# Designed miniproteins, single chains, continued (3): the designs that were tried, part 43

Each design is a single chain, and the fold is of that chain. pLDDT is the mean over its residues in the fold that is shown.

## One batch from the design tools (miniprotein)

Design m9472
Fold by ESMFold2-Fast:
Structure m9472 (fold): chain A 82 residues (1-82)
Amino acid sequence: SEEERLKKLLEEIEKAFQEADTDGSGTLNREEFKEFLKRLGIYLDDVTFDLYFRQIDKDKDGTISLEEFLEWFREEYERSLR
């Protein structure tokens, strides 16, 4: 089901985030976020990466929390269904 697929994707995202968060800060800087995306099999050029990083970093602190990423992912997922 779509719900089971989404649950599995969220579990994979959380695991990849924890593995990229090497200092345990609960946030990813720009370099750690690139590693996080690579762990998910996502390879972006610098321009596309900068656009996504800026879009996800809602508070403009230069880091991405798991909450910020999941909020963005949910919005993009909902947008793809329209």
Scores: mean pLDDT 77

Design m9473
Fold by ESMFold2-Fast:
Structure m9473 (fold): chain A 79 residues (1-79)
Amino acid sequence: MDQRQIMLQKFQQAVDQVRQQGGPRGSPGVSRRDARTWGTSLQLDDDTIQILSDVTSSYGITGRDSISRVYQLVRNIPI
């Protein structure tokens, strides 16, 4: 519960870090299928994958590399 709030904060931090690294570049859409595949390879649960997909879309982070960077940062942030 508080743990989920901490996780959401880490997602926001990861998104901000990706934006600082050069921002998003235009590409065709964000697919929930792709987001789930990346999240599964990073061993994230379904709820986490859905939240992260929505957050990356809301921040206009698009492109496979940018999304993968956000997922990688979330995975590497200690809990």
Scores: mean pLDDT 56

Design m9474
Fold by ESMFold2-Fast:
Structure m9474 (fold): chain A 98 residues (1-98)
Amino acid sequence: KRRETLERIRELLEKLLEVKEYAEKTKNYEEAKEEYRKLALELAELILELEGREVSEEEREATTSEESAKVATAFRLMVERGYRSLEEAIEALEKELE
């Protein structure tokens, strides 16, 4: 169960990196924006599930939507774990999945 969730998180992080690289290479940020948003939301939901955390009322007040609140909460959790980039998060997950 945990291993499967971690493998999915790694897959999503790799896809986010690919979308980011595609946008930077093609300069087509509008096309990449929706795909990045969908991947970021799925990643956020999995991180919240792994941490056993829910979006707080304070986080909902600080954002414009439930989706944004989930992404903001997950981003904060990643920073708290010391992940400064998508590449660092992928490397850490690869070590955990050994």
Scores: mean pLDDT 71

Design m9475
Fold by ESMFold2-Fast:
Structure m9475 (fold): chain A 72 residues (1-72)
Amino acid sequence: IEERAEEIKEEVRKTEKDPKRRKGLELAAQGHLAYLQGDREAAIAKYTEAAELLKDDPEFVAYLEEQKAKIE
């Protein structure tokens, strides 16, 4: 299981070479998961961190701000 997870991580690393962008996308996914679980504080915190790392992508930052507004 961990071996396959590492293989998938390596595949993602091949396609998304910017570690900052990859981390931002992971945080956005964690924020969405927290929102689905009803943890609004964690969702807002993760979306905020993701927006800071992804600030070079204004469309995605706007999307994250919209998600935060929906759960406040």
Scores: mean pLDDT 71

Design m9476
Fold by ESMFold2-Fast:
Structure m9476 (fold): chain A 69 residues (1-69)
Amino acid sequence: MSRLEKLLEEFRRRLRELYEEYAATGDREAFRQGLLRLVSEVLSQLSEEEQDQFHLALGEIMAELNAEL
């Protein structure tokens, strides 16, 4: 499994945790800020080419969750 695939699995896991916290609290702003921090953290670990792949995957993940931010 590639390094990018492992980072995407970790991202999905942490995003689920953020979503569960949002479902429990109703705090949309905390969810939005948590998502932005998570995205920035992952992007800082990736090359420019890997960042493009991550952005495509992020779009798909967000579409799947139907998250209106």
Scores: mean pLDDT 76

Design m9477
Fold by ESMFold2-Fast:
Structure m9477 (fold): chain A 104 residues (1-104)
Amino acid sequence: SSSRRAAVVYTSIGILETGADISKSLGDDASAAADAAAAQALLDAHGQQIYDELKREGEKAKEEGNYKLAAQLYREASRILRELGRDAEAERMEELSREAEEKA
């Protein structure tokens, strides 16, 4: 399913970003740069699909009354949009997350 593929890619991006942060904190700038570049390549290739699926699942969670899950998914969608440089759209997702948190 598209949702499962988006989740797998999103998890891979998170692992690479965490690996980059750890390598950077240890002074291994080369490994940090390699992991960051790999994460960016996945974001460039799949970021729109990941965003679309996170937004869809967030809307579904909201319709089902699961406001806590909706807030989390909107925050994750906002994060992907910021990584793609789409700050104005990310701010709209952050607003949806706050609205969902208030109803949780």
Scores: mean pLDDT 83

Design m9478
Fold by ESMFold2-Fast:
Structure m9478 (fold): chain A 75 residues (1-75)
Amino acid sequence: SEKKKEIEELLKKIYEQLERVKQGDLDAESELYKNLAKLVKAGLSSEQARELADKLEEAGLDLEAEALRKLAEEN
């Protein structure tokens, strides 16, 4: 489905941006937040939300990780 493809493409971009965020790239951090908002709107699965939360935590984005874990628990 188009929705599944959109989610997978957003996840790929977010993972690439997280590697740059770990290096202190503020532009990558800004784009990451934009893509996270799009991903949440697209409706990622609870499993995808948990996996992404773990990756956000690895990058030091603990507040964003907690928000995604809470979203996963509500669905």
Scores: mean pLDDT 81

Design m9479
Fold by ESMFold2-Fast:
Structure m9479 (fold): chain A 100 residues (1-100)
Amino acid sequence: SEKIQKLKEELSRYFGKAVVYLNLLKAGEISKEEFIEAYKKLADEFVNYVEKILGKDVADKVKKIHDETLKKLAAAKTADEMFAVLQEHQAKLEEVIKEA
């Protein structure tokens, strides 16, 4: 499906942007709090994109996954733990998109 391909491309861009912010955190260029705020903005943009393509019910599932990921990121103590959380998050989002 062309819709699924566009969603996978957007998910890849979203993950890539999150990793850029994580690398800035690792370099000491931003704080953990600034990383979390940047991630929230990226997560909201992705939810809006999913709603546009797959509708509100799927977007609400994605938002719930984002809310749980934000809790895990807040609890993470190292950038490597945060990266692992982001990888698990991407895998969960890929599954939701495939099932839609």
Scores: mean pLDDT 86

Design m9480
Fold by ESMFold2-Fast:
Structure m9480 (fold): chain A 64 residues (1-64)
Amino acid sequence: MSEEEFDDEVKMALLEIQAAIAENAGDYETAAKYYRQLSEHARAMGRTDLAEEWEKKAEELEKK
C-alpha cells in the first residue's frame, strides 16, 4: 500500500468521526459539510460509488 493511500484513509476516518459528532449534536449543516468532504476524498481515490453515497447523505441532512 502506498503512503498516499494510507493518508487518504486516515483523513476519511477523521472526517467521518467529525460528521457523526455534528449529526448527533443536531448540527446538520456542519455534518453535511463533512460528508461532502468525504465525497470529494472518495472521488479523488476513484471511488465514485462511495462518493455518491456521501453526497446523498449530505443532501438528506441539508433538508432537515
Scores: mean pLDDT 78

Design m9481
Fold by ESMFold2-Fast:
Structure m9481 (fold): chain A 55 residues (1-55)
Amino acid sequence: SAKKKEATKLFHELLAEDEEEAIRRTSEYLFGPKDAPAAADTLRKSLAQFKADQA
């Protein structure tokens, strides 16, 4: 899970500047370019749900 921990850190650092860029880069880092678009879509929806639950 070192890769997952690094991905989480990267995501949080990028989130402060650009949410879409954070989602895209983190998905590519974890899953590679072939699977990244599907992973990014899932992550984007999960983040939107998480924000709704925190509001």
Scores: mean pLDDT 76

Design m9482
Fold by ESMFold2-Fast:
Structure m9482 (fold): chain A 76 residues (1-76)
Amino acid sequence: MNLELARELREEAERAVKEAEKLLKEGKISEEELKIAKAYAEGARVTAEKLEAGEPLEEAVEAGKEVTEKKLKEIA
């Protein structure tokens, strides 16, 4: 089980969202760019959840990618 990778993905997702929120507050990015960052973070969290459940890496990554792509389509 890729528990260490799952932990790293969750930590990176959290850091990415916090950084994007900070950049938006500073006027350095748009609200759309924040939504994009959150879409990628959500995909990473889904991949982490699947890895924690013992799913193969390829399945976990595909599930996360599908969530990110769906969220990105909702923004456009």
Scores: mean pLDDT 83

Design m9483
Fold by ESMFold2-Fast:
Structure m9483 (fold): chain A 64 residues (1-64)
Amino acid sequence: SSALEAGLAELDKAHAERVKEILEEYKNSKLPEKEKTKRMMLRLSDAVDEYIAGRQALKAKAAA
């Protein structure tokens, strides 16, 4: 449906912007390199999990 396509496009845009914000935040971080990398990877992993869950939720809503 057009609503599903619009929702997925908005979610794709929001995810891309969130990834950009995380990368920029850690590029400017004063944390030690090892700790910075670990925390950045964790936040990127969380962002991916939320993105996948969001896509599944939109598809489920469209199927209902």
Scores: mean pLDDT 86

Design m9484
Fold by ESMFold2-Fast:
Structure m9484 (fold): chain A 94 residues (1-94)
Amino acid sequence: SKEELEKEFEELERKMLALFLRKRADMSPEQAEAFARAMGEIFRIIKEALEKGDYEKAKKILELVKEFIEKGETASVDELVELARETKEKAKEI
């Protein structure tokens, strides 16, 4: 349902921000900007899908974000920035 997807999105947005804040201290300014931009674009796509009632698209992108966060916990900064870019590109293709 819309309410369940919105709740999941809020939880994942919070987890993503927490991951970014933990990793940011080891990032260059360029890496931090690239990560924040990718995160912002992914979240924009999810919000737009939810607003338009495209719940299947929203669900698929939320699964990509969940997988990204799980992989990101153990990733190096360089790996994390590349994973963010790849996740953004995958989200755009859905």
Scores: mean pLDDT 87

Design m9485
Fold by ESMFold2-Fast:
Structure m9485 (fold): chain A 105 residues (1-105)
Amino acid sequence: SDRAAAEKAVEGVLEAFGREKVEKMSALEFTKELLRKAGIPEEQWDELAGLLLKGMGIKDPETTPGTKVLEALTTETGGRALLAVGFYDPEAMQRISLFLSRPQP
């Protein structure tokens, strides 16, 4: 059941972003687009993207595929990365978490 729920969440995000578009994105590009769709102000994107990508252990965000970020966000690693963002900016964590629970185009 947990695996099926995670797979369904991944499909929802892929539908919201567009599957072909996500497959062509770097981890950095995908994370910034996620922050944009979550309603995070553009001024905060570089700092919050850096915190999320570092929290997920992504060392080369410009060359790592965006699908690796999506995979991590549905796991314990993604949960820890969101907690790190929440320690820094609780409102940003709430916006990102809300978007991930109900992805919208």
Scores: mean pLDDT 78

Design m9486
Fold by ESMFold2-Fast:
Parts: C-alpha cells; structure tokens; sequence
Structure m9486 (fold): chain A 92 residues (1-92)
C-alpha cells in the first residue's frame, strides 16, 4: 500500500514523504518516524493518506494511525473512503 505523509506549519507544507509499505507494522514504523520528524520541524498539523489494497487493510491502517496518535497525545481524525485512508493529526 502507498502511504503519503505531509507536515504543515501555519498552513505551509514543510515536509512531504511517500513510501510503499508492505504491512501494518511498516506503516506504524514509518508513521512514528514521520511524527517525530514533524515535531522536530515545528509542524502543527500532519496529513496522512494510505491507498490500501483492501477495505480490511484500510480499517487496520485507520486503527493503527489512531493508536499511534493517542500514544503521542496528539488529536487525530481518520476517515476511510473506497479503500483510501485520510487522517489529520494535530501536534500541540
């Protein structure tokens, strides 16, 4: 599945990266690294998109994103549409 992370500061894109991830574990690893980088860059918002191969993988990706944001103490909103995951994470 293809995952894209975009970090924003005051509405401006400060960092973007896309990666092919084979499973939910690789997705979690990539998102953890991306959130740490966003925090170091002073980003206030991160958007995440995941193009999942199946609806099941999309739901698992949504759960993983929400759990990681919760562990970091960040507010997150996640939606799934047609096997695509859209997430917005706010960094305090």
Amino acid sequence: MKMTVRAFRRGELVWEESKEVKNIEELKDFLEEALERAERLGADLVSVTVDAETQQLAEEAKKAILELAEEKGYEATVSVHDGRVYAVIRIP
Scores: mean pLDDT 86

Design m9487
Fold by ESMFold2-Fast:
Structure m9487 (fold): chain A 95 residues (1-95)
Amino acid sequence: SSTDQAIQQVLDILDELRDKLEKATTKEEMEKYAEEATEQLLKLFDSMSKEQAEAVMDVLSDRVHQMLLTLNGDQRSQVEKLMRKVLLHVSDLLS
């Protein structure tokens, strides 16, 4: 389904972000990678129906929580900023 494709795209973005954050040597690199991932996620959500966005948010929230358990403080901070931006954007879409 188109929802399954959207879920996979979101998971791919988060997996790539995790790998880049783990390899990043500076806070500036971490911020850049998180901002790029944020922009990609927001564009994907803009292309979704409200029903798709709700389903995808549940999967994204769970994957982000799992990522936060394995990341250091600086990496975690960037992922938390990403999640806040996505939550605000999706809340506006669902309103």
Scores: mean pLDDT 87

Design m9488
Fold by ESMFold2-Fast:
Structure m9488 (fold): chain A 72 residues (1-72)
Amino acid sequence: MELIFKKETAAEELVRVAKELGQPLTIISLDRKEVILTNFDLSTPENAEEAVKKLIDAGVKDGDKLLVRPHR
């Protein structure tokens, strides 16, 4: 599933996507062509906030395109 990153809503969107696709998930930056998170558990809001922090620390910005997929 493709997702446009917005830091204000990203945690809520990741929780929703995790519910739809199942867990664990892999997140790829399409703009950077880099795998940012792999085999990541988004089952809790705390884990989703940590994922958002890791994406920002990796250089993901508002408007960047992410690919979210099941790790299976």
Scores: mean pLDDT 77

Design m9489
Fold by ESMFold2-Fast:
Structure m9489 (fold): chain A 81 residues (1-81)
Amino acid sequence: SAADEEAARLAEESIEILEEIREMVRASDLPAAVKEQLLAQLDEEIAQLERMKAERADPAFLRQRLRALRNMLEALRAQPL
């Protein structure tokens, strides 16, 4: 359905943002222990979005999450790690 296709696109866009944040963390000068913790959290969030994509999650919920992730990415671009 159109809703299933929208949900898949929203989840995919969210995963792409998390992957960009993951690369920013890896490229940062943060201590190794801090990087390990942040990367583990990002991997968990990506796994959750992959499950939501597979389980045909509500597009409204995914739209809200995508907005939050876009705001986070913009904040990180303005003040890098």
Scores: mean pLDDT 85

Design m9490
Fold by ESMFold2-Fast:
Structure m9490 (fold): chain A 89 residues (1-89)
Amino acid sequence: SMEEQIQRAVDLLLELVRSGSISAETLKEILERALERIKSGESFRDALLGSLIEAGIPERAAEALAQPILDLPEELQVEAIERTIEALS
């Protein structure tokens, strides 16, 4: 289901925090910046990757971190980002 696809992407991102790969505060800030960029008319890919790179994540690592969201249909990508931010709050 679409709900299961969204929740899987959220869980993969939250695992980065649980494993210590990234802090909850840093991931939340990156995702909030990505939403602002999307609202300003950037593509989901450019907004998400750009926000990760701006936070000091190397381009190859940013691609890997963004993949769980970018693998979703575009209509579900905003919901996955918003749900992850809520879980980090």
Scores: mean pLDDT 84

Design m9491
Fold by ESMFold2-Fast:
Formats: structure tokens, C-alpha cells, sequence
Structure m9491 (fold): chain A 95 residues (1-95)
């Protein structure tokens, strides 16, 4: 139901905020995996790997960000949240 989805989203946001505050990229990735199906997970894993390869290159990162935002423009809120969690995890891994 819609109410069950809202409660799940709220709980995941609270856990994600805690993981971000503790700079735990593994926990962010774990949460992202729970939000998406296997096929979407494989695509987001590619995004994560591409982000890690291109950190320090702002032009490549801007292009990559636009490309993946366009690819997932019509995706569900859960998929969009998973994409954001992967981006945050990649930043923590780089820093």
C-alpha cells in the first residue's frame, strides 16, 4: 500500500542520514541495494564504478551526472534515491 511505501521510505532516509553522518559508504550501498531490483542494481553498480574512475575530473563527472540523470529521469522515487545513495557512497570512498 501507499502508506507502507511511505513508512519504508522514511525509515530508509533515517538510516541513510545516520550512515552519511558516520561516513559509512558500505551502509549507503546496502540501503541502495534494498531499494531496487537485481537489473537496476547492476546498472547502478556500473554508475558507481564510473564515478570512482572519474573523481578528480569535474568535466567527466558533470557529463556522467547528466547522462545518468537523463537515463533515470522517469524512474521510480526508490530508484532515484538509490542513485543518490550510490553517488554519496562514491564521494565518501574518494575522500
Amino acid sequence: SEEEDEEFEKENREIAEEAENNKDPEKLIELAEELVDEKTFEELKKFYEELLKNFGNSEALNKLGKEWAAKFANASPKVKLALQLYAEAAKLEYE
Scores: mean pLDDT 72

Design m9492
Fold by ESMFold2-Fast:
Structure m9492 (fold): chain A 95 residues (1-95)
Amino acid sequence: MGLELVKEVLEKAEEAPEADEEAKEIAEEAKKLVEEVLKKNPELSEEEKKLVLAQALLNIAAKKVYEKYGELDREKAIELAQKALKYILEQEKKK
């Protein structure tokens, strides 16, 4: 996915609607993928880690939207990724 889409996910994540079950599933899949990337690349900056997470969320959301609608709706993929990222950020604040 393009860098512009990743930035859009990051900018509005905190203002996104509450995560539904689909967004929570995407969040858990993204965490698993990011954990593997971070294990191989422990030197990544905090900013780079956020970009990796946002990109993973957007890729998973895009796949789910394509499977559900038979077409890639970018707006729906971005919204779903933003909901999933908000859910992750709220979980991190509780630790």
Scores: mean pLDDT 77

Design m9493
Fold by ESMFold2-Fast:
Structure m9493 (fold): chain A 101 residues (1-101)
Amino acid sequence: SALEREIEALLREVERLLEEVDDPLIQTTLRLIRELLRLAREALRQGRVDLARRLVAEARELIDEVKSLIGDKSRDSILRLIGLTLRAIGLILDAERELNA
């Protein structure tokens, strides 16, 4: 499906970014986005298409935001990255709750 191809494309993009970036906070955020995409893949496997679409859209937004912060070593950038990390954790916990219900 188109959604399955999108998930695999985003997973490949996250893996490339993890190889290119040496910043530990960005790496932590990217690893959480990777887990969110794995949950999207599991949702799709279970036939939860609407959940998978929502998780993909959220992961794409997080990837774009993280990419905009690469190379920015300001305090504001660090605080934004912490916010993205917390958002990703919240999305993972909510998705796991929905899948295990």
Scores: mean pLDDT 90

Design m9494
Fold by ESMFold2-Fast:
Order: C-alpha cells, then sequence, then structure tokens
Structure m9494 (fold): chain A 72 residues (1-72)
C-alpha cells in the first residue's frame, strides 16, 4: 500500500494521469473508502505544494470517480 502511494505521487508529479488512475483503481480494492480519501488527499497536498495544483485537483476527481464506482 505505501509503495503504491509513492508510485501514485510520482505519477501525479510527472503528469501521468493514466498511471494515476490505474493506481487508484488498485487501491480501491485494497483499502477502505476513508483510507483511500486520506491517501489521495495526502498525495494531492504534496503535489500541490510542489506546484502541481492542477494535477492534484485531477487526482481528487479521479479518487471521487473511483469511490462512486465502488458504491454500485
Amino acid sequence: VRDAVDALYDAVMRGDLDTARRHIRELVGLVSDGQLASLTTGVAIRAASEGKTEQALELIRIADEALAERRR
């Protein structure tokens, strides 16, 4: 899980949103909704602090989309 979070952060920092989507999909199967929200928020804050604000906002949208799919 921690390694997946680090890989997610690297993907966001590089602007690789397709890889970020893949990691989020994997995490949805491994962690609770609250854990996913906490992990993605942490990654988004870190990315935004490095000047990647648009990528951070897109990551939050990707996580919300994945959580919505889990509700089905």
Scores: mean pLDDT 78

Design m9495
Fold by ESMFold2-Fast:
Structure m9495 (fold): chain A 74 residues (1-74)
Amino acid sequence: SEKIEELRRLVEEYKERNMTVNKVSPERAEALAVTAAALRLIGDALDEAIKKGLPKEKVDERLAEVTKLVNEVL
């Protein structure tokens, strides 16, 4: 729930910024925002796993968890 709200807020921020600053269409802004938010969340999870020296199996588990979360929001 908390992570879902965080991701939704991130998507909204990226969408608003692209519509206001870059003047792209709402549809394109949303697609870009969704992609950027998903990539950031995956990147953050992967970076944390690498910094903690997690084995591949644990990294895969965390990526699956993040992917499930992204699919629930996006």
Scores: mean pLDDT 71

Design m9496
Fold by ESMFold2-Fast:
Structure m9496 (fold): chain A 78 residues (1-78)
Amino acid sequence: DESAFELLDELEREAEAAIAAGREAGSEELIRVGEEALERLRELREKIENKELLDLREVVAELRELRERLAAERARLA
């Protein structure tokens, strides 16, 4: 599913941006959450490419949860 890869690409960019923002702000927690998200996103990409994950609805749900978590940690900088 091309939509899953598009969402992965978007979230990888958001996670990298979160790490950069955390570095600028001195937020070790935001850096950690961004790094954890990147690791999980790369794991999910590999599993989808290898067709190990068959339920794309569950994948999309997990990707949305990761996005919400990244947004919540970013909001803590305010």
Scores: mean pLDDT 78

Design m9497
Fold by ESMFold2-Fast:
Structure m9497 (fold): chain A 70 residues (1-70)
Amino acid sequence: SVMDNVDTTVNFVTSNVTNGNMSVDDSYNSFVNTDTWAMDTTNSNNDHDTGTTVMNHMVTSNMGVVSSSL
């Protein structure tokens, strides 16, 4: 919100997906009241690795926590 809280969240989610140890699945639910994840904008084109990666993109895109996308 003020410093780098948003950046930390993104890095955390990205780190987990890289190893395949996705742990932010329940946390992000409270972040944007996720029943409205922006799946139509962040997947399909990138959905080649696994659903794990797509989910991470939703966090950054849906939460609006992308440096200046607040």
Scores: mean pLDDT 37

Design m9498
Fold by ESMFold2-Fast:
Structure m9498 (fold): chain A 68 residues (1-68)
Amino acid sequence: STFAEARRLFFAGRYDEAIALLEPLLPTADEQLLELLLGASVRAGRHAFAARVAERLKAEFGLTPPVT
């Protein structure tokens, strides 16, 4: 699955590639996808995008996302 491939890229340190796979899925993203996207965005230095993902996680799922 796209999520499994993005997660593999994330753990390999290939954060920009993981983000590129996940961005098209953002309109229908679940909690797990948003958490992975947040982690990848922070590590890739996409701070504005990471902040938006974190806000969505908090608003939709009641989470205070960990800084990872």
Scores: mean pLDDT 80

Design m9499
Fold by ESMFold2-Fast:
Structure m9499 (fold): chain A 74 residues (1-74)
Amino acid sequence: SSSLLQRLVDVLHRVLAALGQDVSRAQIRAVLAGLSREQLIDLVEGWVELARYHDLPQSLIDELEEILRQLRAE
């Protein structure tokens, strides 16, 4: 859904900022808009692992895991 995609853009923007990356929400949205649901699931799984590896705030990891749950709920 458009609301889920917007939520993912916002979370990924915060994750990238926490990793020291200056990537705009528009750039993230453009990348995500080209992906299938299966590719989005793979991407979010990878970002959960990366966030854990870099000891990012648990709140960001929880938001990524909730998005992953919603993507899988089909």
Scores: mean pLDDT 86

Design m9500
Fold by ESMFold2-Fast:
Parts: sequence; C-alpha cells; structure tokens
Structure m9500 (fold): chain A 58 residues (1-58)
Amino acid sequence: SGAEALARARAKAEAGIAAARAAGSSDQGVTVIEQAAEHDLAALERHIAETGEAPPLA
C-alpha cells in the first residue's frame, strides 16, 4: 500500500493547495504550500524506500 499512501498524500496536498487558493492566499503563499507538500511527499517516499512499507493511515 505504499502506492496507495502516496496517492492519498498527493490528493490531500492538492486539496490543501486548492483550499489555500479559495481562501485568497497569494501566489507566493501558494508556492510555499506547494513546496511544503513536495517536501512531505519526498519524505514519505523515502520512508517507504527505507522501511519497505508505508505507515498505517489513522
């Protein structure tokens, strides 16, 4: 379920970015959120690569 965990994390990141835009965040503010999401996704992918599995979803 590593692929499922990554897909869910990406969908959550996309929803967060859309919510920030809807809330009137600046383009620069949205870019910061996008960079944070990309960092978190890279960290999750690295965790899966190191442990062989994704953490369980809450």
Scores: mean pLDDT 76

Design m9501
Fold by ESMFold2-Fast:
Structure m9501 (fold): chain A 68 residues (1-68)
Amino acid sequence: MSDEELVKEINSLPPDALAQAVKELAAQGPERARAVAEALHKINSGKPLSEEEKRAALEIIRRAKEIL
């Protein structure tokens, strides 16, 4: 999935589902919390994502869709 597709998918998620997915992933540990926070920061600021940040973004999308 491209960076543009990841940004579009994240931005299309309901805010409540996105917030809950982020909270649940961050609760898994400090490294996960940092990766999730950094991925969202870069998506919101239009910065390129690293491979780890792309994986974090995909996990957010998957978890949010499971919450829906």
Scores: mean pLDDT 80

Design m9502
Fold by ESMFold2-Fast:
Structure m9502 (fold): chain A 87 residues (1-87)
Amino acid sequence: SLSAEELAEISAQLMKELEVVMANWDSLTPEQQRAVLDQLVNAAETLLSLGNYKGAAQLYKALGDMYKRRKDYESAKKAYEKAKELL
């Protein structure tokens, strides 16, 4: 099992990667954008399985923001609702 310190480190790394993705989002191809969204969903689910609900909520909020930028409002809504449920 991972310690609270290890979970915090993983969360910090994922959030840092997300900041870079958000800064460069509009320069990514649609295929690259889909791959990033899939990776972030998997990361959020991993954090949930490890009991890091706050980290998972932050990733779901960011997923919602990225879906909204793609005009995928249904996926954005679901991601935002998931983030709220985890807080």
Scores: mean pLDDT 79

Design m9503
Fold by ESMFold2-Fast:
Structure m9503 (fold): chain A 95 residues (1-95)
Amino acid sequence: SSMSEELKKKEEKEKLIEEVKKLAERFQNIGDQLAALGDTASAQKAYQAAEDLMKAAEFARKKSPEEGIKVAKSAIFLMGPVLDAAEARLKALEA
């Protein structure tokens, strides 16, 4: 039924929003570690990424399931390389 498909899309939206929030938490944690190692500039970029992801999660939450899924997927896709760069920077400082 159309209701079953709507429920599945709603569940997918909620799971993707949780993934966006977990990415934001990961950026916060990396930011804290970068700051502790003295890289305040990279820490600030990580904190900004976390803030942007939390704003994207809230925006996705307010949208329809279909549009919310698109917003959340876009946020995850765009922030993937930024996360990889932040993690690479952290590893370089810990070496």
Scores: mean pLDDT 89

Design m9504
Fold by ESMFold2-Fast:
Structure m9504 (fold): chain A 80 residues (1-80)
Amino acid sequence: SDLAEILEAAEEIREALLAGASPEEIAEKLAPRFGEEVARRIREAMEATIAAGREKGMTPEQIATLAGRAAMEVLLEAAE
């Protein structure tokens, strides 16, 4: 199901960010699964979320969770 794959991708993004992967590296891994355009939108959403979270003094865990959620929103829109 598309929803299960989207939820899996969101969790993979969260774990990858916590492991020190960049938004660019994560998007490159997602491109074969979701397409180049969707991967680029995910990268942009992650970069914006990370920047905003850092400015607000959020923890790495909070930022990774929000970035995963932002990517999930992109994937849900693309699955229409």
Scores: mean pLDDT 85

Design m9505
Fold by ESMFold2-Fast:
Parts: structure tokens; C-alpha cells; sequence
Structure m9505 (fold): chain A 68 residues (1-68)
């Protein structure tokens, strides 16, 4: 599910020490689990990751957004 994929990304960010980003993704996972439309926010985050040079994370977010 979208929520499971976002939680997986949150765990990866936490392991890297990116605690605030992990917190953001856990909140997004919770919103997705409740059936909230977060696709636009996921695309905006993907754009931000791409601008930051985090191409692999950006691609994963675009894929998750396309499933919402």
C-alpha cells in the first residue's frame, strides 16, 4: 500500500539520521492510511528531492504518487 511504502521511506530516513524528514513521511503514511489524497504533496516533495540531487528518492515518490 501507499502507506507501507511511505513508512518504509521514513525508516530509511531515520537510519540516515534524517529524523525530521522521517517524521514528515510517517505523517504522510498515516494520512494515506486514512484514505486522504496526498498525491499532490508527494509530487511536490519529489520535485524538492530532485532539486536537492536525491534522484532515487524523487523517482520513488513519483511512483508512489502515481498510485494515489
Amino acid sequence: SIAEKLEEMAEEFEKRGWTELARVFRRLAEQAARGEDISGRLRSLADSFKEAGWDEYAERLYEIASQS
Scores: mean pLDDT 86

Design m9506
Fold by ESMFold2-Fast:
Structure m9506 (fold): chain A 88 residues (1-88)
Amino acid sequence: MAAEKARLLAELDALRADVQSYFAEAIKKMTPEQKAELEKLQAEFDARYDELKARIEASTDPAEMRELAREFVKDAADLKTKIDELLK
């Protein structure tokens, strides 16, 4: 595996772990209704992570791999914002 691909995959793994930590903190402060919505958001984020990871692994284009990684960074930031809104 090229060093760049390995690094991008490691960055995805780190972002996923960071978001999982954020979920763990948020869920302890939530009502049952908010927890159901958070679980849905978590499932969608995990599916997105799996999709992007597979696409990066299959890609031979460094530009494509970098764009996919940037998209995941944005997805992670947007998700944290949605969790904050849900906590209100």
Scores: mean pLDDT 82

